Designed miniproteins, single chains, continued (2). Designs and how they scored, part 91

Each design is a single chain, and the fold is of that chain. pLDDT is the mean over its residues in the fold that is shown.

## One batch from the design tools (miniprotein)

Design m7147
Fold by ESMFold2-Fast:
Structure m7147 (fold): chain A 57 residues (1-57)
Amino acid sequence: LKELVELNTEAALAAQPYGAALTAANPPGAVDPAAASAINKKTNEIFDALEAERRKR
């Protein structure tokens, strides 16, 4: 379980060079963290709803 979290973190770090280039073109302050949190919340709710429907069907 913790090993999967560590692998996920390493994958994110491997993508860091590309992320840094994108961040340089779009400064961090230009991104609204509140909007990102709202999107994450809705995405999780959608996946939960889809999983519940799969169980019923």
Scores: mean pLDDT 56

Design m7148
Fold by ESMFold2-Fast:
Structure m7148 (fold): chain A 100 residues (1-100)
Amino acid sequence: SRVEAARAALDAFVATMREILLAIAKKEGLDESKVDEIVAAVEAEGRARLDAEPDASIDDLLVWADRLLRERLRAAFPDATLPISLDPEEAVEEVRALNA
């Protein structure tokens, strides 16, 4: 279903970003607990948004989550080199590939 696909896409996006950002935090000496806190907050808000608006597009959900994550990370770590967010369509396609 679309809701299940959206949930899977959000979960995959968050899991991928958590791994990348925690790896960067470890290498750069950033606060790993702060990175995890921010990622967890975006995950919780994304799931709440999906639960409130189950008819929302997967693309819109992932674009929203990506923007929110980047905004919060830049505010917390203004001097850090953060990865460019994955395109929402690429994240969805990667989830489909992992399930194939």
Scores: mean pLDDT 73

Design m7149
Fold by ESMFold2-Fast:
Structure m7149 (fold): chain A 88 residues (1-88)
Amino acid sequence: KEEIIKKVVEEFRKLAKERFGTDNGDLKISVEEALELAREALKKVGLPESVQEKILKIMEKLLKESGEKEITIGNALLILKISVKEVL
């Protein structure tokens, strides 16, 4: 559902502001930090654990396929949206 994707995105941005002082899409964070923020966002939205695990597995695969150690918040959000849509 589009509503769930919107809630996950809003929660991710909120967590980024709390942790880094900004949700600026150009800010680079580690792949590990991106996965941690995504895990917290999915958990706070209240998705079932099995659904959270599937989304995180897809997101981790996409992030690691780039070979990069860092990702922008904007690209992390894009990958998270794709991962949520793939599972839902």
Scores: mean pLDDT 82

Design m7150
Fold by ESMFold2-Fast:
Structure m7150 (fold): chain A 98 residues (1-98)
Amino acid sequence: ARARITFRPKKESIPLVKARLVELAEEYAGKVEIRAVLKSTGEEMSVEEALEKAEEGEELELVIEAETVELAREAAERAVRALESVGAEVLSVEVEEL
């Protein structure tokens, strides 16, 4: 299963966004894979690289892959809460069975 979260980080909040997403990745280590996509280019990379490359107001997609739809949804809900807690704008959330 795959969850996709489109969000827009604020430049000043990037260090907090990074810290929250690293915490999430550690919590779900071995259960999910987390990566990011720069929506402007479609380039897939680590969350850290995407946050470094993102321009002011650029949209990023967080991709969470898990063995079950339930786990993907849970991880996505945790990611949305983490992003919103540091002032990132969450634009969409999609969960797919793969």
Scores: mean pLDDT 80

Design m7151
Fold by ESMFold2-Fast:
Structure m7151 (fold): chain A 76 residues (1-76)
Amino acid sequence: VDEKLREVALEALEELLARTEVTPLQREALRAAAEGNSDLAHELASTLSDAERQELLRLAAEIGERARERAEEILA
């Protein structure tokens, strides 16, 4: 179950990253979060400016919504 949710989150991340220009640091932070590496995601986020952190949170929310939509299809 957790593995499938992780796969769905990573697919949603790659889809959004293909359509959104992000810094390498933001991409690494989002990937770490999607993989469940909270420590690394937090460490990377702490090096971001306030503006970069706000953009990262917005992207994370979009990934979460897309992952929920796909998970709903799997669990239907």
Scores: mean pLDDT 68

Design m7152
Fold by ESMFold2-Fast:
Structure m7152 (fold): chain A 70 residues (1-70)
Amino acid sequence: SEDDRIVEEASRLILEFQEKLLQAKTKDERINVYKEFIERLEKLRERATPEIQAMLDKSIEYLKKKIEKI
């Protein structure tokens, strides 16, 4: 199903995000990693069902708040 594909894509994006974040050494590099991840999640959200959209929206809000505190 499309939901299964979106969950799979989100899982891959989370792993990539975690790997990139561990490799980021500067504040600017960390901010860029967060921004790229948010942008990719926002694109996935456009294709998602309401249930998955709600989950992604919460994740996006959390990540945006984390950027403000970096």
Scores: mean pLDDT 85

Design m7153
Fold by ESMFold2-Fast:
Structure m7153 (fold): chain A 84 residues (1-84)
Amino acid sequence: SMADIRRKIDELREQAERKREEAEKMNKLAGEYSKKAGDIVKNTGDENKAQDYIDKAGDLSSQASALLKEAKELEKKAEELEKL
């Protein structure tokens, strides 16, 4: 039915939006970890501890990119259903 298609479109778009929000939070945290790594080097000279934060920032950025890709795929599915 048209009502079932519309519900599916809405659900896909809500899922895409949640993934975009998660990605934004991960990118923000990645930025905070990158800044913390810089502060650690300046204040303590602990390059190993700074590298741990750089690695965590990189992992978060990669996860954010994956979520944005998934959100894009969900939006494409919603657009395909809109054509029905």
Scores: mean pLDDT 90

Design m7154
Fold by ESMFold2-Fast:
Structure m7154 (fold): chain A 87 residues (1-87)
Amino acid sequence: SAKEEEAQRLLEGVRELARTFLAEIERAVADKAPLSTIRRLRSHMELMLQHALREAEELGVPEEVLREMREIAEETLRRADELVASA
């Protein structure tokens, strides 16, 4: 259905957002960017993931899909925090 297609599109959007931001943080760490820059990227990633989750809630995506999106966001933030700690 159109609603199922929209939910899957939003879920894939969160996955792509997570991949993109993690790659940016990994690059910043590898390039030895200032810690303030790396922390700012992590904060921006958290904000963008929170916005994506809020949009999904407002659009009424199924709770199962919303839960998967939250799990992706939590895991992504955990991995980003590990990258920040390695800088």
Scores: mean pLDDT 88

Design m7155
Fold by ESMFold2-Fast:
Structure m7155 (fold): chain A 87 residues (1-87)
Amino acid sequence: VALTPRQALIELLRAIAKEVKNEELKKLLEEAAKALEEGKYDEATYLLLKAINEFPEEIKEALEKVKPKLSPEVQEIADSMLDTIKS
């Protein structure tokens, strides 16, 4: 079963949240995933941008750690997020 881009992003955010040690970052990622699940796109975008701006290195490390365990659809979203952080 193919994931939608939204479901792939939700799965990615939850996977990253499990790997990060920073409680504030974990909360931001979990709340962003919940907002996406509920169709609250503006809230999800705000939370995700806040996480990337405040904790870029922690997200990068968690992404690189979880990436090999992800499905191809989720890996594609992970690569896009890594490019955003590294740019």
Scores: mean pLDDT 80

Design m7156
Fold by ESMFold2-Fast:
Structure m7156 (fold): chain A 60 residues (1-60)
Amino acid sequence: SEAARAFAEQIAREMLYSGASEEDIIKVVTRQLVAEFGLSESEARKLAQEVVKRILEEEE
């Protein structure tokens, strides 16, 4: 889902720039994806991990 990924990226970037840890970002993004998009916890966590990893790779 493109909308879920975009939503996850927005939250992850905002949290990263505010100094949140990778672990905390994954936890928050996972919770929000379950609440807003009805994803299972496992699907939401996988998407959150993929998004966070990609953002960190882009930021070097």
Scores: mean pLDDT 83

Design m7157
Fold by ESMFold2-Fast:
Structure m7157 (fold): chain A 97 residues (1-97)
Amino acid sequence: SPEEEVARLREEIDAKLKELSTKLMFLRIWAEINNDEEKIQKVRELEEEFLKKYTALRKQFDAAVAAGDLETARRIYEEMLKLIDEYNKKIDEIFKE
């Protein structure tokens, strides 16, 4: 059903978002423990930028779902996955040794 499809899309996004958020939390703590001011600042800036972009996409996704526009919801879902993947790579580059 459309409702089951939407539930699966939300579950997948939420799982990937939780993974990214957990990673960011541990890396921020690590940077703070090591007094790496440059990495602390870069992580904060990435978190703020990601949250702004993700929140905008999530609102669009929820609006498409509420309107029954599954085609638009699937497109925004793919954009949200791409955004999560892009920021995961950005955070990896900050901590690349």
Scores: mean pLDDT 86

Design m7158
Fold by ESMFold2-Fast:
Structure m7158 (fold): chain A 67 residues (1-67)
Amino acid sequence: MITEEQANEIFEMMEKAMKYIGKGDTDEARKVLEEMRKFIESLDISDAEKARLFARVDGLEEMVKRV
């Protein structure tokens, strides 16, 4: 199971990525999303839970492409 600390870290990374997307800073947004992918990959959670988190990252990457 994901810990509260891990969930908070993911939330903070998502908020940071969305702030960069809102500013049109696509390079910084991509860096945050790459760090988020690495963090998710490092988590001791099921492949199904990782897939759900990666789907959220994919959604944010699509938002970056539309900026």
Scores: mean pLDDT 82

Design m7159
Fold by ESMFold2-Fast:
Structure m7159 (fold): chain A 67 residues (1-67)
Amino acid sequence: SIDDALRYISEKEGVSVERVREGYENGLRVLEDESAPEVVKMVARKEIEHIEEIGRLLDEGKEPVIP
């Protein structure tokens, strides 16, 4: 799940779950912002896809690899 991915990243990076969630939610807002530069949207999309992949791996009982 996304919540499991955010908690995993929080533990690995040593930051609060709330801080990780703020970053995730900001990324979602950037993707919906038609005025944002394409390069910024590309970075946000990659970060969101990475978080979703971590959640998927955790749901499968696998250890995620954070690049």
Scores: mean pLDDT 79

Design m7160
Fold by ESMFold2-Fast:
Structure m7160 (fold): chain A 83 residues (1-83)
Amino acid sequence: MIKVGDYVRITLPDGRVLGGKVLEVNDDNTVVLELTDPVTGRTYIVEGIIGPDGKTVLVRSPISGELVVATKISKEEYEKIVG
């Protein structure tokens, strides 16, 4: 299940990868993520919805506006994305 302090990965349709941290999990299954783009170094605060498996988040890309899926990853995998 997604929890505060967990890490996520988003792969965008163009192949770009964003690393994310879970900042907040709400009772209505909304979640606040801090996404980092390793190419630009830019961070984005976005809201998403936890999927029925409790392991994925549906979020609107702050770059393209497309709906994308964030998948739970390890801290080690997150650190490989963001450096």
Scores: mean pLDDT 82

Design m7161
Fold by ESMFold2-Fast:
Parts: structure tokens; sequence; C-alpha cells
Structure m7161 (fold): chain A 84 residues (1-84)
């Protein structure tokens, strides 16, 4: 659908801008981990929005889905920190 394409394009544009900011303002040694975390966070956020658009969930279901994504983002951050 047009909504899905617009959402994917918008999220990709935001991700690209954030990666550029990391490349400019973050020490080179920290850039790979920060970019990997950002990409995984955006992938989970995009998937959440796509699931909401396709499944038409109620507010309670959206809250549960958002909590699950938040937990996954926290786990990814912890896993990446353990690799440093």
Amino acid sequence: SDQVRDLQQHIQTLLDRRIQQIQIFTPSSLQPMRIQYLQQQFDLGLQLQLDILSGNPNDSQIQQMSQQVSQQVTQIRQDLLQQM
C-alpha cells in the first residue's frame, strides 16, 4: 500500500540522517557499534509500525507490542556492549 511505502521511505530517510550524524560526531572507534544498534532499533520500530498497519490492533495490543519491542531493543544494546 502507499502508506507502507511512505512509512518505509520516511524511516529509511531518518536512519540515513542519523548514520550521517554518527559518522560526523562520534569517535571512529565507536561508530560501528552505534550504527549497528541504530539500524537494529530502526528495523524493530519499522516492523512494529508495519504490524500495526496490517493487523489493526487495539490500544492494549499496541501497548504490549511496544513493550516487546522495547525489551528487544534493550537486549540488542546489552549484546552489542558485551562485544566491546
Scores: mean pLDDT 83

Design m7162
Fold by ESMFold2-Fast:
Structure m7162 (fold): chain A 92 residues (1-92)
Amino acid sequence: MAELEELARHFLAVARGFAAAAPQVSPEVAELLREAARLAEEAARAAAAGDLERAEELAAKADEVLARLREAASEEELALLHAALAAARAAL
């Protein structure tokens, strides 16, 4: 597989995992998950277009949102997120 196609697929899987976890967590954590999912989807589109600099910028912004999420989320909510990400990754 081309490196950019694999990178785009990875970001899309991450976005799907975040979106899948959002309905199962508190409203505050769900808002952060939806924002992270949106940024990951944009990173996937940038990677697919060959714009690695933009993909990296968007991934960094998603990581900032995830840092805020880790401070707000309970242990149970983090476990739900990890399960959703594992399921999305397995579907690759």
Scores: mean pLDDT 81

Design m7163
Fold by ESMFold2-Fast:
Structure m7163 (fold): chain A 84 residues (1-84)
Amino acid sequence: DKIKELYEKIKEIISREPSKSLKEAAERFLEEAKIFGVEEAARHAQEALELVEKDPNAAAEHLAKAREELMEFRHKVQEELEKL
């Protein structure tokens, strides 16, 4: 079931320990957000990448928003899975 696999993959991404590098975490969130089609998460992850070296605090806040958008998408996927 594609929906169940999508849910588990999103859960894995959200549950991972923070990367040593904020840049590595932002790159990971950006790639996964693009794969899932979560445009808001992709946008925030891209903003984080642009800010990583210039403003790490702002980058971290954008990364947190990307994670939040992925969590919302995960909840929507779970809701659809529960209807099955």
Scores: mean pLDDT 72

Design m7164
Fold by ESMFold2-Fast:
Structure m7164 (fold): chain A 73 residues (1-73)
Amino acid sequence: GLMSREVAEHNVESSEEHLEWLEENRSELTEEQYLALLTVILAEADFVIRHSEDEEIIKRAQEIKERAEELLA
C-alpha cells in the first residue's frame, strides 16, 4: 500500500528541515556524520517518491533528493 498523504507530508517536511539544518551546520559535523545524514535524507526522499501519489509532495521529495545528491557529488 501507499503511505498516507499526512505521513508523506510529515516525512517530506522533516527531510526539508534536516537538509536545511545540514547545509547551515556543515562546519559543526564530521565528514562521517555529514555523509550518514545525507544518506538518510536521500533514502527518506526516495521512499516518499516511490510510495506517495500526491504530485506536490513527490515534487518536494524530488527537490530534496536532487539537493542531497548534489551535496554528495
Scores: mean pLDDT 83

Design m7165
Fold by ESMFold2-Fast:
Structure m7165 (fold): chain A 85 residues (1-85)
Amino acid sequence: SMRDSYINGMQNIRDFMQDNRDNAIDLGMDDQASQFDRLIQNINTQISRMRTSSVNDSRQIMQQVFQQSQQISDQYRSSIIRRNH
């Protein structure tokens, strides 16, 4: 279903955020790791909410989470690039 596709998308975003969090921990970037932890917790909450939400609400939730995930990931990548150069 469309809702299941959105939930799968959310799970994929979560997995990517977990990888970023683990990398941040390995690099000693504790503030960035904490930002990813908060995002992961929010994603888990939103996935639970999506199970009882309409398809349209689920789409909006995924769009918001995707945008937030991209913003945090971009900030994190920029921080790594500056540190390594």
Scores: mean pLDDT 87

Design m7166
Fold by ESMFold2-Fast:
Structure m7166 (fold): chain A 82 residues (1-82)
Amino acid sequence: AASVEAAAEAAAKAVAKEVTGDPNAEPSEAGIEAILPAAKAILEAGATTVEEVLAAAQAVGIRVPEAVAEALLAGIAAAQAA
């Protein structure tokens, strides 16, 4: 769904910004595709904590480090607010 794609894009942008330190960093299509199943699982679970994000990502076979989980929460929250 478009909302899941928007959340995945926002999450990928948040991760890219964290990794590069550039607030205008753009994620690759591959990066968005890699995050998409995790973003969908997180949105469906209604995750609000790092622990819940990690659990939701693991349920779809995706491993994320804690710092990336923080960025995912921020990106998904931004997409939900938009």
Scores: mean pLDDT 71

Design m7167
Fold by ESMFold2-Fast:
Structure m7167 (fold): chain A 78 residues (1-78)
Amino acid sequence: SSAAELLALAERLEEEDLLAVLRELRDLDAEELEQARAALAELDHGPSTPEDIERFRAAYRERLERLEELKREAEAAE
């Protein structure tokens, strides 16, 4: 799994569905949401399907879980 794979999945979603998943998993504040919206506006968006939304959510969650594991390991190494 790569950033390119995640971007390919994101292009299948509507902007609002993408932002909803990102907010759910990252708990973004208002400034972070605006930055995410600006970045996503550069992508082509198709009509979302429930399957595409779930696939993106699963892939993004796995990436966040890996990042949190690395973060906890780094903090524990203090």
Scores: mean pLDDT 72

Design m7168
Fold by ESMFold2-Fast:
Structure m7168 (fold): chain A 80 residues (1-80)
Amino acid sequence: MAAENKEDAERMLAELDARMAAALPVYEAQDPGKGVELLKKTAELQREAAETIIRGGGTLTPEQLEELRKREAELKAEAE
């Protein structure tokens, strides 16, 4: 379980990098200020989550997951 969660976290980091590479130029063209900043903040949150899983031996507590989801929801609300 822990090893699989760590591998999933590594996959999430790679997918984040790919998504940022694809999305960032579009956001820079459409909304270079607010949109780019919110996109970067969202990516940083997801990166922190993945790094926490890797550092913790592949496990997050329900409380840690809930806190991360709350922070992500706040960023999504700010984007709208």
Scores: mean pLDDT 68

Design m7169
Fold by ESMFold2-Fast:
Formats: structure tokens, C-alpha cells, sequence
Structure m7169 (fold): chain A 100 residues (1-100)
């Protein structure tokens, strides 16, 4: 129940991020397909609660990274750059938690 609820929230978060960024349908559908596969893994218990939280935080970081770079996710290079910046932000948060 909780895992299914988290999986649905993650999908909703991705949909809102994609909508906010104005992604073309082709990229939106490709990303949502990956999210659906992840949703199944979460529901099946293949993903830990910590990993679910991590994924959600990474999605939030991806949105911020895309906005900061001013990148439109219409080309692969801009998308890859936003992903790399999101990983950087996520790594900083992990180090902050580890410090505590």
C-alpha cells in the first residue's frame, strides 16, 4: 500500500516536472515509460524505502537543475547537463546528511 502510494507520487512529480518544463510529447512519453518500469519495481519491493526517497529527491533536484541552467529538454546535451547538475546537488545533500 505505502509503496504503491509512493510510486504514484513519484509518477505525479515527474509528470508535473515535465509539464512545467514544456517537454515535447516524444521525450515526455519516453521518460514516463522509464518511470512506469521503476513504479513496478517499487511495487514489487525491489526498491528500498531509502532508494524511493532518493529517487524523489533526485527528481526535485532535476527540476531545479533544469531551471538554473535555463535548459529546454529538447536536446540530449541540455538534458545530460541538467542531469549532471542534479547529481551534483544530490551528492551535496547526501554529504550533508552523512555529516549529521
Amino acid sequence: EKRKEYAEKIKEAVEKILESLGLPDDLRQAILKEVDEMKEKIINGEVSDEDIESIYRTLEANKKAAEEVGAKLTDKESFDKAQELARQIYKEKVEEIKKK
Scores: mean pLDDT 58

Design m7170
Fold by ESMFold2-Fast:
Structure m7170 (fold): chain A 80 residues (1-80)
Amino acid sequence: MVEELAKKILGEEAAKIVLELIKAAENQDMEKVQKLLKELLEKFPDIAEKLEKLAEELEKLGYYEEAAKLRILALLLKEL
């Protein structure tokens, strides 16, 4: 459900990279996090706005933890 919604809002390729980024962050693999953040910014310049929209939709469905992770990711992307 979360992954399906991510594909609809972000697109399939961007959703895959975002999910890998969240997993890397949870594993404290900061080198991989840095690499994936750069890849997202280079390929998908509107990604931060789309992540905020996805977070809003997830909050409506009660996925508050997942939404919070996406909002943090969007903030990181805006600062880069």
Scores: mean pLDDT 80

Design m7171
Fold by ESMFold2-Fast:
Structure m7171 (fold): chain A 100 residues (1-100)
Amino acid sequence: MEEERLREHGLAQLEEQKKLVEEEKEKNPEYKEFYELLLKALEEMKRLIEEGKSPEEVLEEYIRKFLNAPEAAEASRAGDSEKANALLEEKFKEILEKIK
């Protein structure tokens, strides 16, 4: 298996996504809590990939954990829920596209 190569590529993509999320957080401070959740999600995905899980498996597992996390509930209740949900969906799509 070329697992090592795929892992390195996945980790690099996650670091790039973290940078983009941090930049968006600065541009849109009204959605700060949302971007903080995305940063935590990306950090957890990075950790799991470093522990040897496949990027695809990590994404699927983490999406489920993230949606059930206390921080996700708090962010969903903060601010404009409609805009918050749309923003989360867009960022999840970006992460999935980058890894696939």
Scores: mean pLDDT 61

Design m7172
Fold by ESMFold2-Fast:
Structure m7172 (fold): chain A 75 residues (1-75)
Amino acid sequence: SAARQIEFAAQALRNAGVPEEFVERTRAALERAAAAYAAGEEPSAEDLAVIAEGERLLLERVTPEQLAAAKAEVL
């Protein structure tokens, strides 16, 4: 589900030491984007920018081991 995938991304960022404020901002943007897509709408440019920053942090900061731990906890 979208909710589980969003929580997985949030947990991976937490495991990498990303501050909770940024994790919650990214989670909220992903939730709004998922709702927009479900409604057949485009997410806002602001939410897309937050999501892009979150994706960059996932690629640059999260190790394979931290990602696997997030999968085990959430998925």
Scores: mean pLDDT 84

Design m7173
Fold by ESMFold2-Fast:
Structure m7173 (fold): chain A 107 residues (1-107)
Amino acid sequence: SPELERRRAAAEKFIAYVEKLLEEMKKNKVGDKDLVDYFEILGDQVIEAAKNLPVDEFIKAVEDAYKRLKEMIEKAKKNNIPATDEDIERMEEVLKRLREKLDEVLA
């Protein structure tokens, strides 16, 4: 259905954006535990939105999550907050879980 295609497009756009941010964080070694915890919360919110919200509200939730993630990473970069290898590993685990859960919900 067109609605399902729009949901899948929004979810893939979110995942691609998060993957790009994770690559930037790996390159710059920027981020902290609070950023990882917040990323996990936003990921869970996007999964719940994919299950429970109409397509237009889901797209809005994804766009809101993009803006919040970008703002937090820009703040971390400006404050030169170092990321540990453990923080990066945890972010990769959250991204993998997010992709798997969105694929399940949008199947």
Scores: mean pLDDT 76

Design m7174
Fold by ESMFold2-Fast:
Structure m7174 (fold): chain A 122 residues (1-122)
Amino acid sequence: MDEERRKKAVETARELGRRAGEALAAGDVERAIRLIEEAARDIARLSGGDIDVLVEAVDAFTQAVRDALPAEIADEASDAAGVLVLNLTSLYLNPQASQETKERAQRNIEEARKNIEAAAAS
């Protein structure tokens, strides 16, 4: 069960990352953000709070985004997408986190969105 869950989390993250990267490469930032949000929900659900599964899925997502992007923006856009998916996943796994923790995650989310928009405009 845990091994099958890990495999499903990683495969789902990779597919959504590929689609998000393709959307960014096409300049469809809103579609890319929706796919990143979907990836965060699916990673949270499939990882079940297992940190090792979560890290592997986020890494697979980030690498898939990078692989789908033109080399000129790949590192900047994929790094921002990785930060966005990680912080969203964290909020879905711990909705009862302290206000300070939630505010920090929200600031990271806002900054990551701006960085994705800036990279897509390049």
Scores: mean pLDDT 86

Design m7175
Fold by ESMFold2-Fast:
Structure m7175 (fold): chain A 70 residues (1-70)
Amino acid sequence: MAELLRRIAEDAKAGNRDTAIIGASVALVTAKREGNEELAELVSRALDALHQGRYDEAAKLFEEGAEKAA
């Protein structure tokens, strides 16, 4: 999980919106399956930031999620 979230953060920083959204969707489903509600909320906020074009904010949220998942 942590490595996946770091990779998604890099995709967000690079402006690879579609790739970041796909990766974030996988991370969100995984967090929900594992009962990690805190991580699921962070990934949901990051997805919202991606949809708003706020890539730097999205990347920070994914990096925070990666630290919590490590």
Scores: mean pLDDT 83

Design m7176
Fold by ESMFold2-Fast:
Structure m7176 (fold): chain A 59 residues (1-59)
Amino acid sequence: SELLEKGQRLGALGAILAAEGRVEEGRRYGDLAAQLHEKAGDPEGARRTREGVERAIAA
């Protein structure tokens, strides 16, 4: 599904931005990605996306 693919790509981008110290942008992209996962019927993907960004911030 296009929503799920877009969610996965934005989630990865969010984690990369967070890891590079661009925390606010990383969280914004992570939230957008999680919303796309939720719309695609993937609440676990949404949760993992948000957790991935927070882990990148903490690293």
Scores: mean pLDDT 86

Design m7177
Fold by ESMFold2-Fast:
Order: structure tokens, then sequence, then C-alpha cells
Structure m7177 (fold): chain A 82 residues (1-82)
């Protein structure tokens, strides 16, 4: 279980780095893209937490919802790059 905690710490740090880029970058579209990426990582961390704590059938819909939100945030970031 310690390995999962280390992975969560690394992902949290990556989200912080994207938030810093979202504040510092001179390009408005890049700032918005980084913010969406940070949000996607935060949603992925919630999914990881639920999986670690033993998801049952009652929580499957919630996991799918969180995964869909994370995917939507990534798509928004990619659209801003085009």
Amino acid sequence: MKAIEEMEKKLRKLAEEYREKAKKDKDKKKREAYLHLAKAIELALEVQRLLRDGVDLDEDERLAELAKKAEEEVKKALELEK
C-alpha cells in the first residue's frame, strides 16, 4: 500500500506543477489547458482512492462518472492545444 501513497504523492505534485504553469504561462490557452490537466489528475486521484479502498457494485456508477469527468478535462486541454 505504501507504493500507492507514493504514486498519489507524485500525481499530486504533477497537478501542482500544472497549476503553477496555469498561473505563469503567458499564453491564455496554455494556461487553460494546464488547469484542465490539473483537474483531470485530481479526478484520477479520486478514482485511485476508491479503487484502493475496495470498490463495490454500489460505487461503480460513481467511478464511471469520475473517469468520464477526467476524460472530459483532458479533452478540453487537448482542444485548447489545437
Scores: mean pLDDT 74

Design m7178
Fold by ESMFold2-Fast:
Structure m7178 (fold): chain A 75 residues (1-75)
Amino acid sequence: KKKELETLFKVLDVDNDGKITKEEFKEGLEASLGENPTEEQIAHFLKPFDTDGDGKVTKEEFEKTLELVKNNKLP
């Protein structure tokens, strides 16, 4: 659950700045869900949460997007 997702996020967050790239986020989805999403699908799921527009994914955005993917599946 949240603890496992936080651990995965920390592994991907090599800089320990609380953010990961979209590429690292894709790797996290593949590791957690066995999915191979396209960049367009990732952008679609991140759009409501990427309020900074810097192309980075925060821990909260990562967790919420995984919940959305799990509940709605990839298009």
Scores: mean pLDDT 65

Design m7179
Fold by ESMFold2-Fast:
Structure m7179 (fold): chain A 72 residues (1-72)
Amino acid sequence: SLPELVAEARRALEAGDIETALRLLNKALQMLPDNEEARRKLTEAIEAYSRGDFEEARRLAAEALRILEAAV
């Protein structure tokens, strides 16, 4: 379910597993109505991760997560 995916993403992010958090957030976005703000933040987080900026990736993933938590 969407709440379970969001909760799993939260746990992954708190554990420092950015890659798993990004994967779970992407799955959650596929199950929601069009949420451009969360999608934008996730896209920025993936780009930061791909260039090795793990601190920025974590911050942006946390922002996407907060938006999705408010939607559940």
Scores: mean pLDDT 85

Design m7180
Fold by ESMFold2-Fast:
Structure m7180 (fold): chain A 74 residues (1-74)
Amino acid sequence: AAAARQARVDALAAEIIAGTEKHLEYNDTDPLFKYTEEQKKRLLELVKASAREAAERRLDGVPDGIPGVSYPLP
């Protein structure tokens, strides 16, 4: 049970990170709201640091609020 839950958390965390990377690629096309390279790196670091917690919250049915995954940056 615990091992299966951990595998699901890890999978969701990976999806959250991948979604953020895709969002940043899209943001590169927006002249008003595109992130700088430093802002992108910081956002990815924040998302990676919080991805497991966010995945656990989603799995537990708690609303998922990852800081910095929408623009403007936090």
Scores: mean pLDDT 65

Design m7181
Fold by ESMFold2-Fast:
Structure m7181 (fold): chain A 80 residues (1-80)
Amino acid sequence: MLYEADEELAKILKKYGFPPVMTPTELIDALFKYIIDNKLRDPEDPNVVILDEELAKFFGKDRITIGELLEKVFSKVKEV
């Protein structure tokens, strides 16, 4: 199963070197790699992600849970 990112998500993925068409596992791995590499997890609550400027613009929030991150991202992809 492959997912294609919508135009908004595809721009973000391209900026960070990820392809716009991925399996669900690749999409999740890409997001978590970005979060880990940029140290975006809250040290007081590891289920909370503190978003950088680009992700904050995309999500419309500066802080989200991992569950909210996955829900929002999968709302911005279509199965191909």
Scores: mean pLDDT 73

